# Designs tried in a protein design run: designed miniproteins, single chains. Part 75

Each design is a single chain, and the fold is of that chain. pLDDT is the mean over its residues in the fold that is shown.

## One batch from the design tools (miniprotein)

Design m2596
Fold by ESMFold2-Fast:
Structure m2596 (fold): chain A 84 residues (1-84)
Amino acid sequence: MEKERARERLERLEEEAQRLAEELKAAVAAGDVAAAEEAARRLGELLLEAAEEAERMGLPAEEVERMRRMARELPAVATARAKA
């Protein structure tokens, strides 16, 4: 089933996202701009993949677009936070 495969993919993406979120948090706390940007870029890529799977599962277009917007904005926000 397409929805069943999308659910399994989302579960794996969630596990990867949790790891990257901790890496991002540590990099921001350390003021490591390069590490924060890389972690945020990776997390953004996962969020974009999650948005594609959410679309395949039939989630509302507004929710899917919100996820895509967050993915695009995340690296810039993380870089700014680490520089502060």
Scores: mean pLDDT 78

Design m2597
Fold by ESMFold2-Fast:
Structure m2597 (fold): chain A 100 residues (1-100)
Amino acid sequence: SASLRQQAQLALRLLEAKTEAEIRAIIEEAAAIAKLTPSDEEIARAVAIAKALLASLTPEEKEKIKEILTGILNGDPDKEKLEKLAEEVNNEPAEVVDLE
């Protein structure tokens, strides 16, 4: 498996990706680091999933994730902080919808 630093760097690049080609290149790099040999169809599925995930994030959510990933790259390997942010982001939209 990739190191936490390598995973954070790939995730940050993915978060800032603007084109499908950039997303595909990052997924191919992640697969190579993980020593996987995915088919073109498996890569296409991963690209589609990544695109959907990125499209679901608000600008505020993207910025918070980016700050945590940058922290990891600077030697702050606090996975609990990343998990707390993921829980906060997931719960907040659901509560807003429920209050409607």
Scores: mean pLDDT 71

Design m2598
Fold by ESMFold2-Fast:
Structure m2598 (fold): chain A 67 residues (1-67)
Amino acid sequence: LSEEQLENLAIVAAARLEFGVFDSVAQAVDWALSQKNYFSRVETEAETLRGRVSEETFAAVLAALRA
């Protein structure tokens, strides 16, 4: 996965965590990894959510995805 793909996955997963769709960072990460073959859809969705997600939640999900 490229850094850009990881960042886009983290933005969408973090947004869903903040919106109450996921109960934990682990659940958000599991979902994000299941989306790794749908990058065009994830990229489009990430663009609309950029700046709407807290930096803290984004950083936590991104760090977990890189682990």
Scores: mean pLDDT 79

Design m2599
Fold by ESMFold2-Fast:
Structure m2599 (fold): chain A 72 residues (1-72)
Amino acid sequence: MLEEARRLLAAGRPEEVVALLRENPEDLELWELLGKYYYTRDRPELAAEVAREAAEANPERPQFARAADQLA
C-alpha cells in the first residue's frame, strides 16, 4: 500500500491516494505521507485538511491528533 501511494504521489495524483486512504483510514503512514506531500508543495492548507481528516477517522489513536497539531 505505501509503495502504491508513493508511486501515485510521484506521478502527481494525490486524489488517488485519498481514495486509498478512504479504504484504509487507520493507516497512519498513508495519512502522514499525503500530508507531507502537500506540506512540501507549499500547500499547508491541504496538509492541515488531511491531518484533520486523519484525526477524525481515528479518534482512538492520539498519534493522528499529534500529526495534525504538527502540521497546523
Scores: mean pLDDT 73

Design m2600
Fold by ESMFold2-Fast:
Structure m2600 (fold): chain A 64 residues (1-64)
Amino acid sequence: GEAEIEELKEEVERLAVRLVVEKDDYAAAQAAGEAIREAESIEDPAEQIRVLKETIERLRRLLE
């Protein structure tokens, strides 16, 4: 639902901050912001959730 989408967007933003602080990766943080915007353009809430979850997985890999 809407609450899940907001939680996922918040997690993407938290991971973007960690990429800047821990990896000095401003490009990945900018890409994370773009991914949130792209997800928000998706009309199907289930696909929006899927895209946000895939984004979270990619950002977590970059932190390793």
Scores: mean pLDDT 84

Design m2601
Fold by ESMFold2-Fast:
Structure m2601 (fold): chain A 63 residues (1-63)
Amino acid sequence: SARQEELIRHSVKNQMDMLKQRRPDLPPSVVEKVFERAVKIMIDTGEAISMSQLEELVEEELG
């Protein structure tokens, strides 16, 4: 539902804000791509995303 997607996006945004505080070096383009990938994973799996998974997504986007 649209409400569930909004809650997921809010949750992921809070985790991304924490990641950005730890990793201020990250380009905005990488942050946005990781955010959208994390939201999609949570929607598709119904599972919460961990900080370790977010860091793995960052490494994939950085190459």
Scores: mean pLDDT 84

Design m2602
Fold by ESMFold2-Fast:
Structure m2602 (fold): chain A 118 residues (1-118)
Amino acid sequence: MTQLVAGTPEQAALNQRLNEEVAPAIKAAMDAIIDKLKAAGYSEQEANEIAGAAIGAAVREAARAAGVPVRADGAIAPPADEAAAARFAEELKRELEKLAAMSAEEVVALAEEYLAAG
């Protein structure tokens, strides 16, 4: 994930903490999905493309649930306050846990839906 860093020192600190909080969870989910897809017979390139789309779907859903806007380039807008940042991190971890529990077929279906939607 990329974030727009702007505003006050407090907003910059929130963006830094949010990035530090979620980056390891995203990496862990990405790695787990890629391994699962490769075990299901997908190539490394296909697994990376599918996993990227599935993570994109999880990020958008978490942002929607937390009330954090996502820009067209996929960047998360700066959170309005500490509570918004905390909600987004919590919702994203929840969506990533759901994603990690999905079968290869469910992950592929989610990725296809996400890519078809935009």
Scores: mean pLDDT 75

Design m2603
Fold by ESMFold2-Fast:
Structure m2603 (fold): chain A 60 residues (1-60)
Amino acid sequence: SEVEKAYQEGYEAGLAGRPIGHNMKPEGKTPEETELNQKIIDALIEGQRRGARERAARAQ
C-alpha cells in the first residue's frame, strides 16, 4: 500500500540520515484523500524516526 511504501521510504531516509520534508500538508480534494494523505505523512515521519533510532544505535 501507499502507507507501507511511505513507511519504508521514511525508514530508509532516517537510516541514511536524510530529510523527508516534515512540513508536508495533508489536504486533498476530498475528506478521504485528506485522511489518506495524513496517514502517508504519519507513516513517513514514523519510518524516519525508526530509521534514525537504528542509525543512532549502530553508532553506539
Scores: mean pLDDT 76

Design m2604
Fold by ESMFold2-Fast:
Structure m2604 (fold): chain A 61 residues (1-61)
Amino acid sequence: MAEIDVPADGTPALAAERLLAWPGLSPETKAIIRRAGADLARLLAEVPDEAVRALLRAMTA
């Protein structure tokens, strides 16, 4: 685990990492998050689960 400076607004990469650690997410949703990486716009466009999209928005607000 690499601990670096905490960004002021939270990054899409940090949000993606936290969601990938969630055991309740489907493998398909996790694969989409891994593909999009640090691109928030792509994460919001590609993830089909509205609840996960809402979490991404909240974590990067």
Scores: mean pLDDT 68

Design m2605
Fold by ESMFold2-Fast:
Parts: structure tokens; sequence; C-alpha cells
Structure m2605 (fold): chain A 100 residues (1-100)
């Protein structure tokens, strides 16, 4: 592999690790699973901090309503971002299993 591709892969892996750590941190802080997923999705979309904070403090019903609004605004991109979060978590879990 060329040095440029290796650097990009390393940066992508660090980005994925940070997303997982941020999700785990939110869950440890008592944020509901749906609210944590919504807040991370908003952050990935570049939505304003005020909206991200509102998402973090949302209950299940509020989180679902906000997610429906995002699906209307961004379409299937929302489902792709959520799926990528789960895929990243599975990949990191496998790496941790083999490395420690």
Amino acid sequence: MEKVMKEMEEKAREREKKIKEEKEKLLKEGVKEEAAALALTLKQLGEPQEKIEKARNSNEEEARKMMEELKEKYGPKIAELIKNQDDLENQLELLNLFLG
C-alpha cells in the first residue's frame, strides 16, 4: 500500500474509535441509547451544537420525533450514518478481541 493510503486508513480508524468512545461516554453519563445515537448523527451531519445538546437530553419519544424530522430533511443518509456507527462498533469489538 502507498504511504498516502496508509495514512488515510489510520486517520479513518482513529475517527471510528473516537465515535465509539464518544457513544460509550454518552451512555456512561446516563444518556439514553436512542438519544446518544441521535446526538452522534446530528454531529456527523454538522448540525448546530444547540440541536445536539437538545438531542442528548431527549427522551425516547422526543428522540424518535427528531429522528423522523432528520429522515425527512436528509432522507436515507440518516439510516446509512446509523448503520455505519453499528458497523464501526462491530469492527472495533473484533480488533479489541484480538489485541487485548
Scores: mean pLDDT 65

Design m2606
Fold by ESMFold2-Fast:
Structure m2606 (fold): chain A 62 residues (1-62)
Amino acid sequence: MRETEEQIRRTLQTVAGLDPERAEALARTLVAARRGPGQSLDLEGARAAAEAGDAILEREAK
């Protein structure tokens, strides 16, 4: 299951330019919110999660 989280984390880092720490935290939150016990998320889901993570980061930016 870590693979899906890693995909989202990597997307947040490379696409949104987030710090690794922030990208990891947001990726975990997004994956947990969207997926249950299955590991069916793919790049498409990672991209969608990255967009949601960007919104979370924006609110964190104050």
Scores: mean pLDDT 60

Design m2607
Fold by ESMFold2-Fast:
Structure m2607 (fold): chain A 88 residues (1-88)
Amino acid sequence: GHMREKMLERLREALERARRALRDGDDDGAVQALREAIRAVLEYHPDVLKAIGMALRALGLYIDGVLAGRPGEGAVRGIEALLEGVEE
């Protein structure tokens, strides 16, 4: 439906932006893209509990990246996990 298509559009745009930011060494830009991706899932997903679970998983991947000294890589992995969750 329209809401799912809008969610996928926003997630794909966020992933492309985060990957470009990561290549440019812009960790803050990658994290901003992750924030936008999480907001899109929470706004457009029809199942609130599933949306929250997806957001928590994405945040966990980001935190793992931060602890490894790679916050931008963690942000990209978070967005990839959000896209994967929508395709389930």
Scores: mean pLDDT 88

Design m2608
Fold by ESMFold2-Fast:
Structure m2608 (fold): chain A 67 residues (1-67)
Amino acid sequence: MPPLRARLVAKRDGKPVYEEEVEVDDLLEALRRGARLLVEKGADEVEIRVDGTEVTLTLEAARELLA
């Protein structure tokens, strides 16, 4: 099955500081990549768009996903 394309935008103080497009197997992989990106880049939130779904991930949610 072809992978899904996800777009991830890390933001700090409402401004984009990093973005990437990656291929993921599912939404959960996209969410975990976003959580890691948030921590690694020192961002406040990550916007994730994959397969018509748009999710904004915060630091609190990222900590739960990486636990």
Scores: mean pLDDT 79

Design m2609
Fold by ESMFold2-Fast:
Structure m2609 (fold): chain A 80 residues (1-80)
Amino acid sequence: SEKQKKVIELVEKFLELVKKHYPDLVPRAEYALDLAKNGDFEGALEVLRGILNYLKKYSTDKEFIDEVERILKEIEEILA
């Protein structure tokens, strides 16, 4: 569906930001993308929320955190 394609695109955007700003979390973000591509959007969201919580605890890059949080909120709104 159109909504499913948009969610996958947003997860890909999240992954690209993680690759650029926090490469240690790339395997987790790739796992979220694999889940989303297989239609497990709830599983993908759980992984992305885990990444955001980790970044809030261990990253000082507020602009990066704010950007990934905006993407996560957009995904949640599409799936609501």
Scores: mean pLDDT 89

Design m2610
Fold by ESMFold2-Fast:
Structure m2610 (fold): chain A 83 residues (1-83)
Amino acid sequence: PVIEREISESDAAIAEQMIQAALASGKPVTLVIEDATEERKKRISMIIKVLADQMGLKAEVKYEGNSLVFTLLPDEEGREAEE
């Protein structure tokens, strides 16, 4: 799926939308921001990775101009059973 967001939206809100879209589709998600700073793209990428880690998943983010292509990958290797 493709997510188009305005620069005025929070980095956390954008990251959350990307995670939700990836979970819903199970496919790579493309984020398009009309005008995004390098700092903002890095911040969004960092938040995505943190959120994915919290969910036991890995996030791969690629930059393409003002677009971020995000893939959510399963990370089951580090899980421990609680008994």
Scores: mean pLDDT 68

Design m2611
Fold by ESMFold2-Fast:
Formats: structure tokens, C-alpha cells, sequence
Structure m2611 (fold): chain A 93 residues (1-93)
């Protein structure tokens, strides 16, 4: 139940980020990305043994978004920063 709730929060935050980018609202997209990262961190804390595997899958997902939004340096910088913060978080588990 807690895992499914966090997975739903991650998915909802990603959908909010994509919708914000489609609307041209980069600040709302960044806020949605932060919500996704916080839900993901909570999920990783529940299953620290799986965290390196989950991190690698999410880094691949972020790389796809960086390519999709390559013409927007502000969101690219936020996505690169999110990758770095997740790597540092997983290393601390």
C-alpha cells in the first residue's frame, strides 16, 4: 500500500511536470520535478537494497527528458541537478 501510494505520487508528479512544460510553465515543471524526487527518495528509503537499480532506471528516464527538452537550458539544468542529487542520496543510504 505505501509503495503503491509512492509510485502513484511519482507518476502524478511526472504527469504534472510534462503538462507544465506543454503549457510553457518552467517554474511549475521544476516544482513537479521536486515532488517526484521527494516521493522517489521516500520509496528508495523503504527499499535501500534496490536503490542502485531504481536509480539507474530513473537516470535513463531523466536522460530521455533532457534530450526531449534540449532547447530549454533551464529545465535541462534542473534535470541534471536532480540526477546528481539522487546519486548523492543513494550513496548516503
Amino acid sequence: DKINKLLNEIKKARDEMLAAMDAGDVEAAKAALEKEMEALKKLLELHPQAAPFVLEQYKKGIDILIKKYADNPEIVAALEDAKKRLEEFVSSL
Scores: mean pLDDT 86

Design m2612
Fold by ESMFold2-Fast:
Structure m2612 (fold): chain A 77 residues (1-77)
Amino acid sequence: MEETLEALRRGVERAAELVRKGASAEEFLAEAERARAAGAPEEYVGALEFPGLLRRGIDRTHLGPEAVRRELEAERA
C-alpha cells in the first residue's frame, strides 16, 4: 500500500508540473510511455496517462458529439 501511494503521489506531482507548463495531451502520453519503458509503477504511469487521455477527450469534441458518443458506446459493448 505504501509503495502504491508513493508512486501515485509522485505521478500526481509530475502531472501537476505538466499542467502548470500547459502540456498537451501528446506530452502527457509521451511522458507516461517514457515512464512505463523505464519500469515505473503502474500507479505512476496511470497518474500521467489519465490527464493525457482526458485532454485528448476534450480535443476530440472537435470531431462532434456523435463521434464521441459512438466511441464510448463501442467501448461499453
Scores: mean pLDDT 72

Design m2613
Fold by ESMFold2-Fast:
Order: C-alpha cells, then structure tokens, then sequence
Structure m2613 (fold): chain A 102 residues (1-102)
C-alpha cells in the first residue's frame, strides 16, 4: 500500500510538471514567432529545440492519462522520467527568459 501510494503521487507530479512544461513551451513558441525578426538563426534554433523538449514533457503527461502509457512509463523508470521532465521544464523556462530579453 505505501509503495503504491508513493508511486501514484510521483505519477501525478510528473503529469502536473509535464503539463506546466508544455504550457511554457507553447508560450515560448508564440513569443519566438512574434519576435522572429529580432532573433538570430541560432537563438531561434535553440528556442525551437527547448519548445520541442517541452512538447515531449507534455506527451509524457498525456501518456499517463492512458493505463497502457502509464505502465510503459513505470517500466522505463520513474526516476528517469522525472529527470527528463525536470530538464525539459528548465530548458523551456531558460529559453523563454532568453527570448523575452531580446
């Protein structure tokens, strides 16, 4: 029971962070489009890569809504998936601040 409760809480946290990361990635993509003329090709490429990672975190959150997807994520390892989502969130937040500064 305790192990299953901890796993359920971890899955809900991954789902929440994945959704938040996808929202930041959508804001980043919109801002890149709005500032396209002001961004260098390198800045645009880096922002696009960060937005892609954020979208992947959103897909993990969507997979967790399906029992089969949740099983696959558990088999991959919660520590690995948590780290991937956290790294994606950091990447989109840092990219958003860089694009805002332009």
Amino acid sequence: MKKEEEEKKRLEEIKKKGRETEEIARELAALVNAKAAELTPEQRALAAEAARKGAEAGNIAKDLEDPEGAKKIKEEGLDKVEKKVEEAKKAVEEALERVRAV
Scores: mean pLDDT 83

Design m2614
Fold by ESMFold2-Fast:
Structure m2614 (fold): chain A 98 residues (1-98)
Amino acid sequence: SMEEIEKALEELRELKKTVKNPEVAEKIEEAIKIIEEMKKKIEEGKISIEEFIGLILRLIGLMFDIRLLEKDKELAEKIEEAIREGVKALKEMFNKTL
């Protein structure tokens, strides 16, 4: 689960290097920061269910924005997959701490 979160983060960092649209790059960076913050808060036992859900919804919003802004649809799909894998790994990690 922790390793899967780190894998998703590394995939997002690599995908960010390939994007041409700076708005998409900024949204990928925001997704990376949200995932890193969630990981840290889950590890520290410092995240509420409400905060967890709010941050997941923020990540979903970023996925939607990236899908609309990124003209390379294959690249957009890869970014969406990386965020989805991060969300899945975060959810699994959070459920194990409950």
Scores: mean pLDDT 87

Design m2615
Fold by ESMFold2-Fast:
Structure m2615 (fold): chain A 61 residues (1-61)
Amino acid sequence: MESIEAAKKKAEAYRKKAKELTEQAEEANRIDEQKGKQLYNLAKGYEETAKFYERVAKELE
């Protein structure tokens, strides 16, 4: 039960971080496409991590 709540909390935190990184990636991409791509990939990683924790929470029920 508690691990489900922890997983949900982590999912929300990672989703917020992904959004912040996506905004930074868009800004960076205007000047340096390589930096923009790196930040986009990082944001994607955080989104996938958020999905992972959402799935973990669902599996634990």
Scores: mean pLDDT 79

Design m2616
Fold by ESMFold2-Fast:
Parts: sequence; structure tokens; C-alpha cells
Structure m2616 (fold): chain A 117 residues (1-117)
Amino acid sequence: SLAERRAESLATLLRDAVALAQGDPETQAALARARAEAGTPGARGAFALVDAARLALEGRRDEELLEALTEALSLLLGLPPEVAREIAERALRESRDVDELIERTAREVRRVLEREA
């Protein structure tokens, strides 16, 4: 289904964001340059996803992580902010680590997109 493909694509983007957040100094310099040129919702959403990955890797479960993930979901998937926030809150509530956060986020996105179909 389209919902399944979009959720799988988001899981891949989240895994890529985690890898980028753990990147060496050369990767971090490249990200800083790319961020300065980010003019599209997709590009801004991708950087919000990297910010969310970075915060999650630091073990943070606060409003800052919730806001970063909400922004990423809204921009990347075109979801209303209130729907993106509901997904982010559910994913964060039940996640213990970044891998669970990725799986939970993809699952909640799939559920919401299937309901809206």
C-alpha cells in the first residue's frame, strides 16, 4: 500500500538520520553546509529528522525531541502539525532507545496514513 511504502521510506530516512548524527567531522561539516542551503520543506524536514536523531541518541525524551520529530513528520509527510505531534508523542512514550523510536514512529505513521485513506 502507499501508506506502507511511505512508512518504510520514513524508517529508512530515520536510520539515515541516525547514521548522519553519528558521522565524523567531515560528515558534520557537509551537513552544516547543506543545512544553510535548505530551502524546501523536504530539506528542512530532513534536517529536523537529523536533529531528532541527535537528541534521541543523547537519551533525551523532552519537549525539544518531541518538537524536532513533529516538525520532521509534518514537513516530510505533509501531515497537519497536530497529527504529526500525536504520532511523535505515541512513538516517544513507548520507546526505550533510538531503534525502538524508529520502529514505533514508522508504525504510527502507517496507522495514521491507513486511517486517512
Scores: mean pLDDT 83

Design m2617
Fold by ESMFold2-Fast:
Structure m2617 (fold): chain A 58 residues (1-58)
Amino acid sequence: KVEEIPISPSMTGAELADRLEKLGVKVDKSFDLGQLIVELKIRGIAELKPDGVLLVKL
């Protein structure tokens, strides 16, 4: 299953981390938004689209 998360410039790392934990994805809540996106890309479970939508592979 792929989950779509729209990323706004005002979204905090904590807000993204909370959404990810509700999807069963464990992340470090101390990371900022950019750090979380990079971590998910390194883990091979996320892709950020040019329109600002983060695709998370579950």
Scores: mean pLDDT 81

Design m2618
Fold by ESMFold2-Fast:
Structure m2618 (fold): chain A 75 residues (1-75)
Amino acid sequence: MEEEAKKAALEAIEKELNAKIEGAIFGEPVERDGKLVIGVLALVRKDGKLYLAAAIVEVDKEGKATITKLIVLPA
């Protein structure tokens, strides 16, 4: 479940930013209200430029990911 949740979180971030993730670091997942809350720090490539994306993603038991916070900075 944890690895599936991480994958869902990355897919949600790529879809939201319309960009490719070059690499990511995950915080320790925390279970809250039947959902996994995962902090993600991702290196993202868009239009040949690199960005650092910091996100908080909630993943439910069905594997549905919801981004609750997203900050993007130039890398």
Scores: mean pLDDT 82

Design m2619
Fold by ESMFold2-Fast:
Structure m2619 (fold): chain A 84 residues (1-84)
Amino acid sequence: SMEAQKLMEEATRLIEEAERLLATGTPEAAKKAKELAQKALELAKRALDLAVKEGSPLSEILRAIGLMLSAIGLIFEAERVQAR
């Protein structure tokens, strides 16, 4: 649906911003990157729920899952940077 697609687009934008912040290598940027990645994960979960409910093509379902995995990876990396 257009709603699920908009959620995935916003999640993608947040993931890209989190990746840019993590690339700077500062603990302050890592903290902000984690917050953005957590928000992206929530949006991707909502997009997945909508895609499944609406019987969306498998490709759209897999895209939402991929965004969730990317967000989880960024949360883990940000926590690793902050723990130093």
Scores: mean pLDDT 89

Design m2620
Fold by ESMFold2-Fast:
Structure m2620 (fold): chain A 88 residues (1-88)
Amino acid sequence: GPREHALEAARHMVEGANLAYEAGNDKATQAFGEAAAHAVYMAKTLDPEHARRAAEYAQKGAELAKKSGIKEAYDHFVRAAEHARRAA
């Protein structure tokens, strides 16, 4: 359900943020943290606005990870965006 998808989005964003942080990409790490926060709020409130915002931040994070060549982080952000979209 929506809560399960929001939780999965948050999990993927945390994993991606850890990879971006280890690679020294602070901007990607910050974007992923914002997306994870919105995914957690979606799980708590069931407000689809938070799911949409999580997907937007996940997409921006994926673009930053792609430019940095961090494939594993990019893959996590793509999955996070898909789960956030399904939570909406």
Scores: mean pLDDT 73

Design m2621
Fold by ESMFold2-Fast:
Structure m2621 (fold): chain A 80 residues (1-80)
Amino acid sequence: VEISEEQKRLAAETLHRLLTSKEGELTQEKIIEALVEAGLPEEQARLVVRRLGRALAEQPDAMAAALKAGPEALAELLFG
């Protein structure tokens, strides 16, 4: 499944908002719902969640730095 540059931007902006806000129950399903509401098809939203999980597991310090830097840095980390 391929993801466009616009979809990467929308995903990064949505994830940045979700991950920097106070989250009570941020489940994979809620993240997928938010990505779909932002304009991503469900298949691309699932790809984004998979990449997010990998980045959190493999690069937690880079994730923290990207969340401070903004959605553009998040997009680079997840999709670059």
Scores: mean pLDDT 79

Design m2622
Fold by ESMFold2-Fast:
Structure m2622 (fold): chain A 90 residues (1-90)
Amino acid sequence: HMAELVKKRQEVNKKMAELFKKEKEDTLENLKKILKKGAELARELGDERLAEYLEKLIETLEEYIKKEGLSEEEIKELVKEFRDAVIKSA
């Protein structure tokens, strides 16, 4: 059961990595879209905890950007860091 859970999480990460490779722009909207699709897939696979985590991550990122007053360039770097991390872990 635990091995199956790890495999499902790898599948979600692989899907998000494919979506990041398809997107040409490192925008907050593209990041939110990819995380939302990851959460949808996690929920379909029965991993509600991962789905909730990804949804909460979207909220946390939006609050962080608003609180810190991040520039467009800083947001782009933040999205790029997420993209690179997801692709490397897939």
Scores: mean pLDDT 81

Design m2623
Fold by ESMFold2-Fast:
Structure m2623 (fold): chain A 73 residues (1-73)
Amino acid sequence: SELDKERELLIDHIQQLIAQLQQLRATDPAQAQAMAQQTIAELDRLYSLLAPIDPESAAKIQELRAQVQQIAA
């Protein structure tokens, strides 16, 4: 469905961002940490919006949030 395609695009975009953050962590760990914290805040906002209406997408966002949190540490 169109909704499933939008979900896949969103998840792919976030995964690409995570890959970029991991690369940035190797060269500028302070900047990577700052950007990871911002990304966590954005994912928390997105989770709050999706949890009541799309729990599957919300669960995937929580998985991605955990990956970003590892970069922020």
Scores: mean pLDDT 82

Design m2624
Fold by ESMFold2-Fast:
Structure m2624 (fold): chain A 68 residues (1-68)
Amino acid sequence: MEEHELLQIAQKASERTGVPLRAAYAAAKMLFVDGKSEEEAIKYLMEKFGLSRKEAEELVRTIKELAK
């Protein structure tokens, strides 16, 4: 995935969930560039950005929906 596409997905996900853009970008990169699982992305978001599990799961779901 091109960097500009990744950033657009991250921006829309950030706007929809209220999560900071940096967290949304990190999640999108993990899922679409680094090939990480949803669970790895959720754990990273909780540990690095202080998101609850519910917030991290909602962010990941939103990113996957926007990438369709």
Scores: mean pLDDT 84

Design m2625
Fold by ESMFold2-Fast:
Structure m2625 (fold): chain A 58 residues (1-58)
Amino acid sequence: STEQENIERMQQHANEVAKQGEKGKKSLELFNDALALGEQLRQEGEAKRAQRAAEQAA
């Protein structure tokens, strides 16, 4: 019946959202780790640029 079809679609959508939420949390953790590494590399890059500027000033 149409009502059963609607219930099945709603259940499937809810399951998809739930799976996305769990996978999303794991992906967010990996993304945060990557972001922290990117921040560290950015800081190192700034230090290297400052060092080169100091060398040019010498």
Scores: mean pLDDT 74

Design m2626
Fold by ESMFold2-Fast:
Structure m2626 (fold): chain A 60 residues (1-60)
Amino acid sequence: SKELGKKLAILRVRQLALEVELWIAERYPHLYTPEQVAAIRDELERTRKEIEELENKLKE
């Protein structure tokens, strides 16, 4: 599906953005609260799971 392919591309861009933000948070911990870091980690995990589910659907 063309629409599923677009959604996957958007999720992958979101994953990259979250990974970069987590990298920044680890190097500049004074810019983030512990709650903000936890939220980034949780959103990254959810995004990775969504990508895996979508990739599996596209392989079928």
Scores: mean pLDDT 87

Design m2627
Fold by ESMFold2-Fast:
Structure m2627 (fold): chain A 109 residues (1-109)
Amino acid sequence: MHQITQSPASVTVPEGGSATLTQTLSSDEPVTVYWLMKRPGEPEVAIASISADGSVSINPEYADRLTITRVSPNVYQLNLTNLTKDDTGVYTFRLEDGAEGQGSTLTVV
């Protein structure tokens, strides 16, 4: 079983700025990972993934602004640029087995 830590727990950034979210697994074993975003009052949406084989997939709505990187065997980063108020929400890191982190709350002002 994987233990997931997401940081920062919350961050506030101005419109047009950028945010970096870091996700750490207790294991360095390659697994398929997903980034999910939930806006207040809206359904959760998958925005990006990295498969166990290293294949990267980014939702076309985010492709120009979103970068995801496996910076080490157990550390993943999500960088989102040119932020809009619609990017305000909870960003959750999830594994293919259903394990998920506590979420990072992004507020765009």
Scores: mean pLDDT 83

Design m2628
Fold by ESMFold2-Fast:
Structure m2628 (fold): chain A 77 residues (1-77)
Amino acid sequence: MYVEVALHISGVEMTPELEARIREVIAAFGGEILAEWWGRHEALLLVRVPADADLDALVAALEAVTGGRVERGVPLP
């Protein structure tokens, strides 16, 4: 079982290296990117993760690797 979660990453300087790190973190949580938009200072991602995934840990890990702010929407089944 999976849930879909919108993620907004902001307050960053987006580089190919940072984008790769964000993708690595999402994959480490068993996540898959369904839709993506990458700006210079922000990203909007729709990710599918296992329903038992720790979404707060995912947000914390993304904030740790980016140094930015990460906001998540309500998970949808």
Scores: mean pLDDT 87

Design m2629
Fold by ESMFold2-Fast:
Structure m2629 (fold): chain A 77 residues (1-77)
Amino acid sequence: SSSEQQQLIDQFNQALKELEDAIKNKAPLEVIRQILQQIYALLGQLSQLVDPDTLAKLLARAQKVFDEVGKYAKEQA
């Protein structure tokens, strides 16, 4: 349903913000991994429910934050 799609998009946006905040606050990599798992699960659900253009925009937003995670992980190694 439209309301289910919007709820999942809102949860996805909130999870991305939590991931960005975790990186900014230098959270342990275990915390980063848990938030990433939540984002991947939400993307999996959204891929079945949203149109391709919406999905592409969500994936582009996720990729920007995933790039920041990759940089952060290298700084911790």
Scores: mean pLDDT 87

Design m2630
Fold by ESMFold2-Fast:
Structure m2630 (fold): chain A 76 residues (1-76)
Amino acid sequence: SDLIKNVEEGAEGGEKKRRELLEKAKELREQAKKSKNESEKKQLLQQAQDYENSAAAIDALIEKAKKTAEELRKKE
């Protein structure tokens, strides 16, 4: 089924995106540690948190996609 394939490919793409967001969050936290400017540090930490929150949202979508793919396989 093309639908099952599309869901599985979407989940794989989501996992890649999640890893990229977590890597960016890590880089921003490292930049914040090196910054001597309080405003810059606060902004970098906020951006890191936003990326971490986005990664968590993608993780939830991946789990839902996996469940959907399993249900579709049972109907075929």
Scores: mean pLDDT 81

Design m2631
Fold by ESMFold2-Fast:
Structure m2631 (fold): chain A 77 residues (1-77)
Amino acid sequence: SAVTAAANWAAKETAERVAELAAAGDIESARQLRDRNAAGTGRLLASLGASPAQVAAAVGRVTEAGDRAMEEAVRRR
């Protein structure tokens, strides 16, 4: 579905950008980007008629992807 594709893209993009910031030592900017992208994804999907469950799942996926990327980047430092 378009909702699933958008959520997958947002999670992947968030993980990549968050990893770059975390690798550079900018953990605060990495957290802020994770939060902005999660909220932005939720708002976009809601505006496209996604159910509350789909919105919650997408927000969770973006947040988890960002958290994993930050943790992995920190472990490599």
Scores: mean pLDDT 86

